# Designed miniproteins, single chains, continued (4), part 94

Each design is a single chain, and the fold is of that chain. pLDDT is the mean over its residues in the fold that is shown.

## One batch from the design tools (miniprotein)

Design m15255
Fold by ESMFold2-Fast:
Structure m15255 (fold): chain A 72 residues (1-72)
Amino acid sequence: MLKESEENRDKALEHIRKALEAERKGDLESALKHVLEALKYAGKTVGGGPIGEVNSLLEDLPNSLKLYHKYG
């Protein structure tokens, strides 16, 4: 169970990285798709540490991506 949670955390972090890369390139549509995938994997992550790491990075996202999460 812990290994599966860590794999889900790693996938969430990978999608957050891809979202930030897409945002840096001005591709907001791709960035938002990666944020949605990161949230999907974050929802499958268990344990305080892994959840905390994903939530911290989601809170630190640019306002353009955070507004979609808040209102979408």
Scores: mean pLDDT 68

Design m15256
Fold by ESMFold2-Fast:
Structure m15256 (fold): chain A 80 residues (1-80)
Amino acid sequence: MSKEELLKRIVDEALGVSLFRSSLTPQPVRDQMIDDLDNAVKEAKKAGVTPEELREARDNYPLKTPGLNSELDKAIKALS
């Protein structure tokens, strides 16, 4: 997977996680979404994705919500 694909995956998974936190999503689905996000961040770190590249991907993303920003801040910290 390319760095660009990994960055897109992190943002997409972070959005999913942010949306379920404000919904009645069943626990197994929420656990899977969190696991998918954690795996995306781990693979990105192995591929050498930097915190700055993820910040730029966030800034270029058309949707900016407090929940998405919070999840992406956690991912950026994990890449540091």
Scores: mean pLDDT 77

Design m15257
Fold by ESMFold2-Fast:
Structure m15257 (fold): chain A 81 residues (1-81)
Amino acid sequence: DAIAAARAALLAAIRSGDTAAAVAALQAYLAAGGDPNELLPAGDGEIPLLQFVESSLSDEIREPLVALLEAAGADPNLQSK
């Protein structure tokens, strides 16, 4: 599915450390209808995409991705299980 492919590309771009690629991949994910409040599998529970971005990334990647997610309606009060 287009959303699943865009999400995979987003996670790969974030892991690569390329801010421009991560921003472009997030924009593509949201344009495909991806949920800005997407829950990612993590151990025994799930972590919101916004929380994953805020806790796992450098400032150079985190800042623009957080801004895009918030503009798309991400809820900063969502928590893992």
Scores: mean pLDDT 73

Design m15258
Fold by ESMFold2-Fast:
Structure m15258 (fold): chain A 77 residues (1-77)
Amino acid sequence: SHMRAVITQIVVEASDVAVQVSRLTDPKARAAAFADLRAWIAAQAARYGLTPDQRALLEQIVAGSESMARALVERRS
């Protein structure tokens, strides 16, 4: 369906950006970049009229990537 294709594309783009952002070593720059990614996801959700469940899926991907990035950086200190 069109909606499945839209969500798949947003998931792929969000995941790629989240991986790139997770490699930033400066916590301030990383936090700003994750905030920008969340703002972009919110804009896509509004643009395509995503359901709460679809928005929660996108938010889960970003939250998972941010938590993993934080854990990896903190463990290396």
Scores: mean pLDDT 79

Design m15259
Fold by ESMFold2-Fast:
Structure m15259 (fold): chain A 79 residues (1-79)
Amino acid sequence: MEIERLMAQLRELLPKASNEELTKIVSAAVNGDYEKAEQLIKESLLKAGVPESEAEKIAKEATPIVKQLGDLINDTLAS
């Protein structure tokens, strides 16, 4: 399942994120708030001790994955 694959990719980028943090990120993406999703990813990485420059790079890398995940969840609900 593609949703499961994208969730696994997001978890690999955010291995120290809590399930609640991941839920907030995915919920923001489902609502089309990609800026908030990227900010939440960056904040989670900073809390995990990742330097700001690396956190910004990872957040930008994760944004397309989270956007695809949000789109797929919305498509599944519409089908």
Scores: mean pLDDT 80

Design m15260
Fold by ESMFold2-Fast:
Structure m15260 (fold): chain A 65 residues (1-65)
Amino acid sequence: SEDEELIRKQLELLRKLADTGNPGAARQALGVARQILDYARSQGDERLAREAEEVMRHAEEVIRK
């Protein structure tokens, strides 16, 4: 659906935001990806949930450095 395409595009942008290496940007990406994860779980969208979890892991790695 259009909503799923928009959300996936947002996850791609959040991953790129985390990949900049800026800790503030990574924290922002982590927060938004967490909201998308909660939404994916409420919809039973296992693929979107995994994609959101992957973005969260990338953001956490940047924050830890």
Scores: mean pLDDT 83

Design m15261
Fold by ESMFold2-Fast:
Structure m15261 (fold): chain A 89 residues (1-89)
Amino acid sequence: SKRAELRRRAVLLGAEAGVIHIHVIVAKKYGLPVPEHVKKKLEEIREEAKDILREAEELGDELTIKETKLTLETIEYNEELIREIERKL
């Protein structure tokens, strides 16, 4: 169903955000710059999350709305960590 496909997209996007979080944490731990492709992928995940959120709201899929909002919070947290890392370089 359209709802099941949307939920799958949201879960997989959350997993991608988790992988990006690992890259950011490793950079912070070892005093390394965050690779440009990681920062670009964060922006791509953010845009996809906004699209999923919009479609989930149209469908009234509260579970997907909640999961996608958590993904967006993870993105925001990682954007703040990247700024902290770059400030210390």
Scores: mean pLDDT 89

Design m15262
Fold by ESMFold2-Fast:
Structure m15262 (fold): chain A 62 residues (1-62)
Amino acid sequence: SDEELAAFALELRNLRQENGLSNREIAERAGVSQRTVSRLERLAITLSPATQQRILDAARAA
Protein backbone atom coordinates (compact mmCIF):
# COMPACT_ATOMS: atom_id res chain seq x y z
CA SER A 1 0.00 0.00 0.00
CA ASP A 2 1.01 3.66 -0.31
CA GLU A 3 1.12 3.88 3.50
CA GLU A 4 3.45 0.86 3.73
CA LEU A 5 5.67 2.31 0.97
CA ALA A 6 5.83 5.69 2.77
CA ALA A 7 6.74 3.96 6.06
CA PHE A 8 9.44 1.96 4.26
CA ALA A 9 10.93 5.09 2.65
CA LEU A 10 11.01 6.88 6.03
CA GLU A 11 12.70 3.88 7.71
CA LEU A 12 15.30 3.72 4.92
CA ARG A 13 16.07 7.45 5.27
CA ASN A 14 16.34 7.19 9.07
CA LEU A 15 18.65 4.15 8.93
CA ARG A 16 20.85 5.81 6.31
CA GLN A 17 21.17 8.98 8.42
CA GLU A 18 21.71 7.09 11.72
CA ASN A 19 24.40 4.82 10.24
CA GLY A 20 26.10 7.57 8.21
CA LEU A 21 25.65 5.68 4.94
CA SER A 22 25.42 7.26 1.49
CA ASN A 23 22.87 6.14 -1.10
CA ARG A 24 25.88 4.83 -3.07
CA GLU A 25 27.03 2.55 -0.21
CA ILE A 26 23.51 1.17 0.30
CA ALA A 27 23.16 0.61 -3.46
CA GLU A 28 26.49 -1.28 -3.64
CA ARG A 29 25.49 -3.52 -0.70
CA ALA A 30 21.97 -4.14 -2.09
CA GLY A 31 23.12 -4.74 -5.69
CA VAL A 32 21.04 -1.88 -7.16
CA SER A 33 21.83 1.51 -8.69
CA GLN A 34 22.36 4.58 -6.47
CA ARG A 35 19.55 6.29 -8.41
CA THR A 36 17.15 3.45 -7.49
CA VAL A 37 17.89 3.95 -3.75
CA SER A 38 17.47 7.74 -4.10
CA ARG A 39 14.17 7.38 -5.99
CA LEU A 40 12.79 4.82 -3.52
CA GLU A 41 13.64 7.11 -0.57
CA ARG A 42 11.66 9.91 -2.31
CA LEU A 43 8.74 7.58 -3.29
CA ALA A 44 9.51 8.22 -6.99
CA ILE A 45 9.68 4.49 -7.78
CA THR A 46 7.91 1.29 -6.71
CA LEU A 47 10.02 -1.88 -6.40
CA SER A 48 9.17 -5.50 -5.58
CA PRO A 49 8.92 -6.29 -1.82
CA ALA A 50 12.02 -8.52 -2.12
CA THR A 51 14.10 -5.66 -3.61
CA GLN A 52 12.79 -3.20 -1.00
CA GLN A 53 13.75 -5.60 1.80
CA ARG A 54 17.23 -6.12 0.30
CA ILE A 55 17.79 -2.34 0.26
CA LEU A 56 16.55 -1.97 3.86
CA ASP A 57 18.76 -4.86 5.05
CA ALA A 58 21.76 -3.19 3.37
CA ALA A 59 21.03 0.02 5.31
CA ARG A 60 20.84 -1.94 8.60
CA ALA A 61 24.16 -3.77 8.02
CA ALA A 62 26.31 -0.70 8.91
Scores: mean pLDDT 75

Design m15263
Fold by ESMFold2-Fast:
Structure m15263 (fold): chain A 75 residues (1-75)
Amino acid sequence: SLRETLLNSESEEERVEAARELIDSAKSVEEVREVLELLEESKLSEEQKLELVSLILEKFPTEETRKLAQEFIDK
């Protein structure tokens, strides 16, 4: 699964691609929350996490998503 790949793959490239696919597949703010939780648990670099958060904000340009992204960054 994409979630398993993001958390458990030894390949950085596979982890980044799994995260992008999860973002592309997300269809609600609740699914965005789930993706952000997985990003926090992941071994991705801070820079990669920030790039992925930017993609989330581009796909879901709402106040609720911005609040979730801010909470993620503040951790």
Scores: mean pLDDT 83

Design m15264
Fold by ESMFold2-Fast:
Structure m15264 (fold): chain A 120 residues (1-120)
Amino acid sequence: SLIDKLKEIKELLDKAIELVREYLAQHPDAPPEVRAKLETLIELLEQAKEDVDYLISQIENNTITKEEAKKRLESILQMLDDAIDLAEELYRETGDPRVREIVELLKKAKELAQEALKEI
């Protein structure tokens, strides 16, 4: 269902956020520019997660139109694209397999969001 896909997106975003936090905690000597990009990535993912949670709540309460749901999901897709680009840049800079895992989680979230958009 649409709700099941949105909940899976949220789970993937939570996992990606935790991996970014773990990377920051384990790399106190990371260059300041890498640290800043990781913090920006967390902010983007937390915003995407909040927007997904809002969308789930509105759909479950039947308080959102199909047009508004589509617009919100398109905004979430844009945030995911921005997050993927940033995570791929971070992977090129770090070479860390954990950053690669973040990229893969975000790509799966984007695929689910695209499928969710088709169901609206």
Scores: mean pLDDT 91

Design m15265
Fold by ESMFold2-Fast:
Structure m15265 (fold): chain A 108 residues (1-108)
Amino acid sequence: LRESLVVITLDLDSEVTITVQATGEQSQRGAHVTAYLDGEEVASSDRGTVTVGFEPSDKGKTLTFRIRSSDPAVRVDIIVQDKNFRTIQSWSLLLRPGDEAHLTAKEP
């Protein structure tokens, strides 16, 4: 399987929303994205965009995005927003099959 992972440690004391947009670089099509919180599936999309909300009680948990595409590379844009929809963190990644990115979502 052409699969890559983004693993995010949640180090947040406030309510946040994390959005991922994963697009095949060659095809320009949305990848298949499944989000897991501590191994439990919480969201999925076959169109490349997944949004997950988190509460302060989720601090210390691991959010994993499993990204599947037929493309040789997938562009992954990740945005962390506070409760007022202000962007507090963002990343832009280019992932190939077997890649695993490790990130931490935290307040500034």
Scores: mean pLDDT 87

Design m15266
Fold by ESMFold2-Fast:
Structure m15266 (fold): chain A 84 residues (1-84)
Amino acid sequence: HFDQGIQLQQQGRLDDAAQQFQQSIRQNPNDARSFMNLGRVLQQQGRLDDARQSFQQAIRLSPPGSGVRIGSQINLQQVDQQIS
């Protein structure tokens, strides 16, 4: 599911990519990386409030200093700038 989501995102198939990342989250609700990538897809779709929530969840689930947490924090800042 996760790898399929990445491939679909690269193809610009954003709805299908989001569905695959949501399936990954259903299989592993603590997978911070799936929440981060879901947020990225939602941001590309202009679904900024949904993207914000996904990045916040990725931050919550990832340890301080981890690549996923840092990446999610950067992406969250970008989303907040787009909303403003």
Scores: mean pLDDT 84

Design m15267
Fold by ESMFold2-Fast:
Structure m15267 (fold): chain A 94 residues (1-94)
Amino acid sequence: MTDEEKRAVLEELHARARELAADESLSVREKLEAVAELARSYPWATEEDIKTAVAGLMAELFQQGFTLSEEQEKQLEEAVRNGASVEELIEIIA
């Protein structure tokens, strides 16, 4: 896959993350799971690419006023350091 093709997909994932963040019918967990599943639908996507897509959605949610507790922030930082799965990161956030 070319860097140009990967960039186009990441831009599409970012647009989808903005749409999901604005969808009042979905829980935070459902939004995070939806963006992760979309990223996984690309055969070339690594675990790190999927985590990047989830992080992009988190940035959009924070812009909309979503906040993490201090305990959630600590758990998330520790999980990231320990190489936690996307599913584990979503469980901490939501």
Scores: mean pLDDT 78

Design m15268
Fold by ESMFold2-Fast:
Structure m15268 (fold): chain A 55 residues (1-55)
Amino acid sequence: GAAYERGYRGGYALGEGLGAARGVQLAMKEADESKTEEGRQAALGGAEGAARAPG
């Protein structure tokens, strides 16, 4: 969905800047702390995006 796609793009950019491992760790923490389904989907997308980022 849209939230996951937005998260993926954000996580990919974060992974490029901070490194994949740190990007994934931050996204997983956001997923755990999120209280909404949309927030959790965005955080999961972010984790996958960060993991695939070249960095």
Scores: mean pLDDT 75

Design m15269
Fold by ESMFold2-Fast:
Structure m15269 (fold): chain A 100 residues (1-100)
Amino acid sequence: SREALLLVMTLAALIGHAFVFIRMKDSDSVRAIARKMRETVDQLAAVAPPSLQPQVDRFRALVDQLIATLDADPTDYAGARALLDEMADVLTEIDRALLA
């Protein structure tokens, strides 16, 4: 649906901004983005087809892992970056399925 595609585009933009703040080692800004990602993925879960719920659930789990990684002492920026890469891959899977 158009609503699901717009939410995927929003999540893609948030991932892009998160990469910038990871490079800057600004964990507070990445945490703020992760909270917006969680809100957006919950909206996506409400409108996505049942067949895509596993991918949406996987994305939500990655957001939670991202937050936990940022809260580690010392902050694991390399781990956070790897999670953002995996999140981008999952979004690509969702986007392709929505356009099929």
Scores: mean pLDDT 88

Design m15270
Fold by ESMFold2-Fast:
Structure m15270 (fold): chain A 85 residues (1-85)
Amino acid sequence: AVEELRAAVEEIVAALKDPGVAASVRAAGEAAIAKFEAGDWEGAREIAERVRREAEELLRNPENEVELEAAEAGRRLAEAIERAL
């Protein structure tokens, strides 16, 4: 489960063009992985819920390509965390 999530985070980050978005996705992904490794399933779910909410908010009114990239990456990250739950 954690292996698939780690692979998904690396795949998402590798596809990103903006280094700030890549750093944010990596940080959120690593935080979720740390929750799973600690057995904190509720903490992992909270991260997924927050990331999904932020991504959906950006997708409704993206101001530029960077925000659209962040929203799409966030949605993929939330899906990867949810699949690991």
Scores: mean pLDDT 84

Design m15271
Fold by ESMFold2-Fast:
Structure m15271 (fold): chain A 65 residues (1-65)
Amino acid sequence: TLGLKLYNAALLVREVRKIGEERNLSPEKLQEAIRKARQLGFDAKEPLSPEEVRELAKKIVDELE
C-alpha cells in the first residue's frame, strides 16, 4: 500500500540522514544515500523493524564511503 511505502521510506531516509551526517558524507553522497533509502523503502513488502532500518541504513552509507 502507499502508506506502507511512505512509512518504510520515511524511516530509512531518517536513519540514513543521521548516519550520513555523523560520518560527514558530502552533500552529493548524502543525496545518493537518501535516493537509495527511498527506493529500498518503497520496495519493502512488509513494515521494517527498527533493527532492519538501522542495518539497511548502515549498509547504504557504507557502500557510499
Scores: mean pLDDT 83

Design m15272
Fold by ESMFold2-Fast:
Structure m15272 (fold): chain A 64 residues (1-64)
Amino acid sequence: SPLDLAIEQFRALSDAVGEAVDEAVAIAKAQNLSPDQARQIFIEKLDARVPALRAEVAALRARG
């Protein structure tokens, strides 16, 4: 259904953010980084995903 597809897209967006967190945490722990350095890595990982997130938001708008 259209609702099921929208929920799947919402979960995909949430998963992308979660992946950015997991990558930043793994790097921070492996390299014993400060919280400030870990924050910067998270922002960089999230920013790298922005084009894909923007495309998913555009797809959600197109289904309205």
Scores: mean pLDDT 78

Design m15273
Fold by ESMFold2-Fast:
Structure m15273 (fold): chain A 78 residues (1-78)
Amino acid sequence: MVSDEEIEKLAREAVKNGYAVIPSKGRTSEELAQRILEAQKEYPGVIEGFKFDGNSLTLYFAEDATEEQVKKVIKTIL
């Protein structure tokens, strides 16, 4: 379980950098892709792309994405 403070920090960094790195925690690329699709349905236009390296998921966010939108997306995927 990730704290709200940790999610807020990730969201602020993501807004500044355009991406957030989320640990996979043993989830497959298919499982995480399904969560990304769910987040895209709820918050369209917030996620520009993603990349898997087996241990982590990198999410790329739209330049105009707000901290609140990014926070909700991260919370959905975690």
Scores: mean pLDDT 78

Design m15274
Fold by ESMFold2-Fast:
Structure m15274 (fold): chain A 80 residues (1-80)
Amino acid sequence: SSIEELLKLPKEEAIEKLLEILRTSTDLEVIRKALEALVKLTDESNKEKIIEELEKIGREETDPEKQKLILEAIIRIRDV
């Protein structure tokens, strides 16, 4: 999948591309995979930045299912 290709990039570039996918995608399967990839790429050095960006995306989102997936990912990332 396109998400798996992004995981081959340098971590910072992969994170930026995954956030771009989350801002633009309406496909819940793609959103779920992108959020899973972001959780896998999260470490202590990038955790706060990823949370901030996901919170921004969630605030602009109108689809309640996408909002729920983003919130669940934020909770998982906070536990890293």
Scores: mean pLDDT 85

Design m15275
Fold by ESMFold2-Fast:
Parts: C-alpha cells; structure tokens; sequence
Structure m15275 (fold): chain A 91 residues (1-91)
C-alpha cells in the first residue's frame, strides 16, 4: 500500500452544499483508491474572517482511519467554493 494525495473542488450556492459536495468527492476518491465503503467525517471546525476550515478523517467500511485532511470553504463571487485536500491510504 501507499499514501496518495487527493485534491477536490466543489461549488454551490450555500456553504453546507459546497462542503457536502467536497466530502462526497473525497469519499469517492477514497473508494476509487481501493477503500470500499469509505466515508468522510468532520473532526474539527475553525472559522476565520476569510474562510471556514473543516478538519476531516476518512474511515473505511470497518471504521479504520485510512485518511486525514481538510476542506476549506470560501465565498467567491455569489457562490461558495469548497477545496478539499487529503492523504489517503491505497492498499
């Protein structure tokens, strides 16, 4: 196995929708890397003047941690942009 860096971007009309879409993209990337049933969970949240930063972990179907990362959500123009970065274990 190896560790693979993954980056995702999602755009939505609300912060919640942008976060959800970015989480779904990271979950899909973990599954495509060989972790069936992988899920993204939020472990922390920090609000700054410019953005909201969500700390995340990625768990496999058995609840074992296979990845860590963050999703940053920022308002750009009239929309919210979520940028996710994670290191994911590929078996």
Amino acid sequence: GSVVPVEVEAVAETEEEALKKAMEKLERAAQDAGNPGARVEITGKEETEDEVIYDIEILDEQGRRIGVGSIRVKKEGGKFVARGRALIYAP
Scores: mean pLDDT 90

Design m15276
Fold by ESMFold2-Fast:
Structure m15276 (fold): chain A 111 residues (1-111)
Amino acid sequence: MKEEMDALAEEFLATFKAVLDELVARGFISEAERNRLIAQANALLEQFKAQPVEDRAAAFRQMVEEMLSRLMQLVYEYYVETKDEEKYAYALNLVNEVGDKGIRALKEIEA
């Protein structure tokens, strides 16, 4: 159902945004980097919503993979610069929460 698929994608984006807010609060990324990632995620969400129902699972997978890749890169760049292994481990747990949410939503979209 189209509206259910849209709701799942919006819920994923809300989880992604919450993780970005936590990363800013803990000093892993800047507000400018957060705002840039949110703008990119919103563009991908609009692309997802523009797809016919049969293509939405593939579009959602692409959105999840791209957002996770960008988030992992920023967290890794923080680690390379700071060498703070404890904070890096914490940030990896947040990235994993986004990944788990994405996988669960994708399964519901593909069902």
Scores: mean pLDDT 83

Design m15277
Fold by ESMFold2-Fast:
Structure m15277 (fold): chain A 79 residues (1-79)
Amino acid sequence: VSEEQLDADVLVALALILGTITLNAVKRGKATPEEVERDLKRLREIREQAVKLGASPEDLALIDQYIADLEKALEELRK
């Protein structure tokens, strides 16, 4: 395992944890639109770094699913 591969795995794990926590907070009515927007920005930044470090397409697809779910949640919170 290279340092870059280890870093990619860590970034994927962080993205999945962040996505899970934020989405769960939205489902419980405990997240504001501003919090979801900040977490979406962080997820997109983590995804970009994970791509640069060689994260697998499968791992990137998981991150993309959380981004999509949170974008939909943000739309719901804004109405």
Scores: mean pLDDT 83

Design m15278
Fold by ESMFold2-Fast:
Structure m15278 (fold): chain A 62 residues (1-62)
Amino acid sequence: MSLEEVKEYVRELAKWQGLELSDAEVEEIARQAIELAKKQKADVRLTASLLVTEKKREREKA
């Protein structure tokens, strides 16, 4: 997936989880998901989902 495709996927995941993200946060998460997928040889959809879920947990935990 391209960066733009991952950004759209992150936006969709955030909406489904009720998480409010800025465009900058979406790009940061998308870039982190791509890098994590490369390092772990994992599906970028899986890493994007993990990072969005972690972001939601951090906001709810605070």
Scores: mean pLDDT 80

Design m15279
Fold by ESMFold2-Fast:
Structure m15279 (fold): chain A 70 residues (1-70)
Amino acid sequence: KEAEELKQKFINASNAAAVFLAAGYTDLAERFEKIADEYLKQLETVASPEEVAELKKIKEDNLKSARLVR
């Protein structure tokens, strides 16, 4: 169940980074991206490699979408 909480925290931080990036708050976006990376690092110890790869893709897709709207 801890893995589910870490996944949710990662998704929330990744989404926050994308939202701040789209709004032009690049310093806050970078901070939340680092927070998401820390959760992803923790997930590497408790989740499958396939799940970690999918979460990495979600983060990159979120940031790519944010760059398109700014």
Scores: mean pLDDT 80

Design m15280
Fold by ESMFold2-Fast:
Structure m15280 (fold): chain A 80 residues (1-80)
Amino acid sequence: DSAVTRKVGELAVEKLKEKGFPDEIIEDIAAKMHELSNIPGETTEEALEALKEWIKNDPRLSKEEQEEIIEILDEAYAET
């Protein structure tokens, strides 16, 4: 459901901005979420799992930053 996936992305971006994450990281996450929202037949849950795995493999992020971003994604999904 691309509309739900995009809404989760919008909420996550706002939360990441409030936490003071760098614009480059926020833009990359938003772009990846947009890419995942456009995959035919992929659910919001599948898109979130793919995004979480992508975040875990980002060498710019510490383990603590990865965990905080994943928590923010889960919060955004719960609020959608």
Scores: mean pLDDT 81

Design m15281
Fold by ESMFold2-Fast:
Structure m15281 (fold): chain A 89 residues (1-89)
Amino acid sequence: SAADKAAFDAALAAYQEAYAAFQEVYSSVRDSLSEAQREEIEARIAELDAKALEAAAAIDAKDYATAAALFKELTVELNALTEELKSLA
């Protein structure tokens, strides 16, 4: 539906902005993290990557409602991870 596609477009745009912010913060603090902190963050990134693959599969299926929901979850989780990284640096 047009509503599902609009929700998907908004969710994807929010995810892309969150991802760019995360990359900037992670690149700036990565070398300051302990090995244990880095391993914990890398494990969280792996979980986000798995969810992003589910979102990609939903797009391939033209299931925009599911894709939108997954990108919304990814945005929340990625923003939380970014704030956690700022607190660790």
Scores: mean pLDDT 87

Design m15282
Fold by ESMFold2-Fast:
Structure m15282 (fold): chain A 91 residues (1-91)
Amino acid sequence: SEMEKIKEKIREVILLLASGTAYIMLAYLTEDEEEKKKYLEKAKELYEEAIELIEETLEEYPNLPEEYKALLQHLKKDAEENIRDLEKELE
């Protein structure tokens, strides 16, 4: 069903965001500067992929239940904030 497809996309968004956060945590456990940078770059990539999937989902399903739309918009905002923080760290 369309609803099952929507839920699967939301699950994928959540897993991408969780993976991004995990890579940030791994970066701060690493003493090697080059390895730390690679983890932070991977975290940024995962957050960017999550935002793209969120935007694609909102475009494909304009009549999405309001609760799911609000969730996706909240997750997008959080991901954008994390990307800004990562960009400052990577400079």
Scores: mean pLDDT 89

Design m15283
Fold by ESMFold2-Fast:
Structure m15283 (fold): chain A 69 residues (1-69)
Amino acid sequence: MVGKLVEITGMDGRSELGKIVKELDDTKIEIENLETGEVSTFTILEKLDDTTYLVQDELGNTYLLKILN
């Protein structure tokens, strides 16, 4: 999944664009925020479909991750 563009949507409905820059293991990925350049680690909790995942940040916040291309 490295190099894929993603949309990250919080449970409040706010969305941000990112890029997967690294896969650390089978459950952990690093995503760069395309607006800020900040890199954050997300844990994959569940695969919902071929392009959609439930993920959690390092603070325990839950997001929907959608692969765009």
Scores: mean pLDDT 84

Design m15284
Fold by ESMFold2-Fast:
Structure m15284 (fold): chain A 94 residues (1-94)
Amino acid sequence: SMEEELNKKIAEVAIEMMEELIKATKDEALRKKLEEALKRLKEGYENNDDKLMLEGMWEAMRAASENPELKPTFEALMAKYNERVKEIRAEFLA
């Protein structure tokens, strides 16, 4: 469906942003936690498992929000995510 394809493209952007966040993360323990969240998100994406995708996104958001050093990078990536999601939505609604 169009909704399923839209959701899949949005999930692809979330995966890309999470990969960029991991690359920017210097804290070893936090990086491992984000890598686990990314694994859950990718697994949910591949299997169309909305619960697993949401769990991965939620764990990443929680980990990033708890680290003050990562906050500026996280906020920049969230802004980029929101912009790309807006562009994807515009393509599907046009």
Scores: mean pLDDT 80

Design m15285
Fold by ESMFold2-Fast:
Structure m15285 (fold): chain A 64 residues (1-64)
Amino acid sequence: GREGGRAAGEALLASGLSEDAADRAGTRANIYVQNGDLDAGRAAALAAGASEEAADRAVEHLAK
């Protein structure tokens, strides 16, 4: 939901991503997670430069 998207974006920003990078990565990860592909969502966050911990947290927030 919307709250999960915000929390995911905050986790990505805390990982050192720019606002634009966090928004794009969060949007891409959300598309994968909403389609049931948590691994692809995680990989999208990592590809944008997120840490493993931030990518895991973003996917957890988006899956709610």
Scores: mean pLDDT 80

Design m15286
Fold by ESMFold2-Fast:
Structure m15286 (fold): chain A 83 residues (1-83)
Amino acid sequence: EEEEKLKKLKELGAEYIAKMKEAEAAGDEKKYLEIGKEAAKEELMIIAELSEEEADELIELTYTNPEEAEKRIEELREEVEKK
């Protein structure tokens, strides 16, 4: 189960890195940032087993309330480590 998660993370990481490099080469800073947000959301869904809605909310908090986002990320990190 965890081995499959790591494989998915590696494959997604490679895919998003390629997309981000394409956006950077095109000079599309907005697209680059959006791809980065999508990558972070997918990683949170896989690692912390968050729903798509929960992952979206957490990513949005990093822009609107960084202090609250930091706290929530730390709580999720502790939960993942306990499991």
Scores: mean pLDDT 74

Design m15287
Fold by ESMFold2-Fast:
Structure m15287 (fold): chain A 61 residues (1-61)
Amino acid sequence: MPSTREVLQEAYALMVAGAAREELFARLRELFLKQGFSEEEATRRARLMTDNLLAMAAFAA
């Protein structure tokens, strides 16, 4: 079961690799599901994290 730290590391690696928004969201959702969150909670967390990471990337650019 991946930890929150592992989820964040995977998200960062995908973003650095140039993954599309949809790919990043899908991978994060799967990781949160593996952590034991419900479908609804995993979707919510993946969406928030994807939005936050992309906003940070846009700010840095």
Scores: mean pLDDT 75

Design m15288
Fold by ESMFold2-Fast:
Structure m15288 (fold): chain A 74 residues (1-74)
Amino acid sequence: SKLEEIKKEAEKKLEEIKKKAKDLSDDQLFNEMARLYLETMDKADEAGLSEEEKKELVEWLEKKIKEIINERNK
């Protein structure tokens, strides 16, 4: 599905951010996460995802972002 393809692409970018997260300042990490969020939502809109699919994508992405931030701050 388009939702799963968008999630998989975002997951790869999240893994790249996670690998370098310890080397980033708080501002740099915030900018990387904000950019990923905006790019992912733009792709969801372009793909014509339903409101339910967009909600699932947002909730999934927010959870993944929080996990990376929490892991970095340990």
Scores: mean pLDDT 83

Design m15289
Fold by ESMFold2-Fast:
Structure m15289 (fold): chain A 68 residues (1-68)
Amino acid sequence: SREEYKKRIEELIEEKGPNITHKELAEALGISEEEAKELCIELGTEKFLAAGLSPALARQFAEKFCSN
């Protein structure tokens, strides 16, 4: 499921640090780089919203974080 992939992305970022690439995420999950990027942005947006950021800032920060 998408939620399972998002959890695995969170675990991989926590393990390997924020410099993990979309290619590395895609290879680890067996999905496309585009799908890995979309899931990363969705996960990041949810986490930043939970941390108290506005929707616009949460999305912007997630896009910056997932830009690699």
Scores: mean pLDDT 79

Design m15290
Fold by ESMFold2-Fast:
Structure m15290 (fold): chain A 69 residues (1-69)
Amino acid sequence: TPAPSKSELLQQVSEQLRLVGDIVQARLEAKRAERAGDTAKAQQYAAKAKELEAQLQAQQARLQAQLDS
């Protein structure tokens, strides 16, 4: 597959940075719920953070493959 344009690459990086922010937020919410004794809510936020981390890893792998091509 042809390499992405410089502009396209910057756009993808910006989107990944936003996703990192979402992951951090989910982790913080999980910790807050845990401290409040809300185990169900803590589990939900922990699961959300894990899902977002998997999405970030997949996006990074795709971008790296494009750069290595």
Scores: mean pLDDT 80

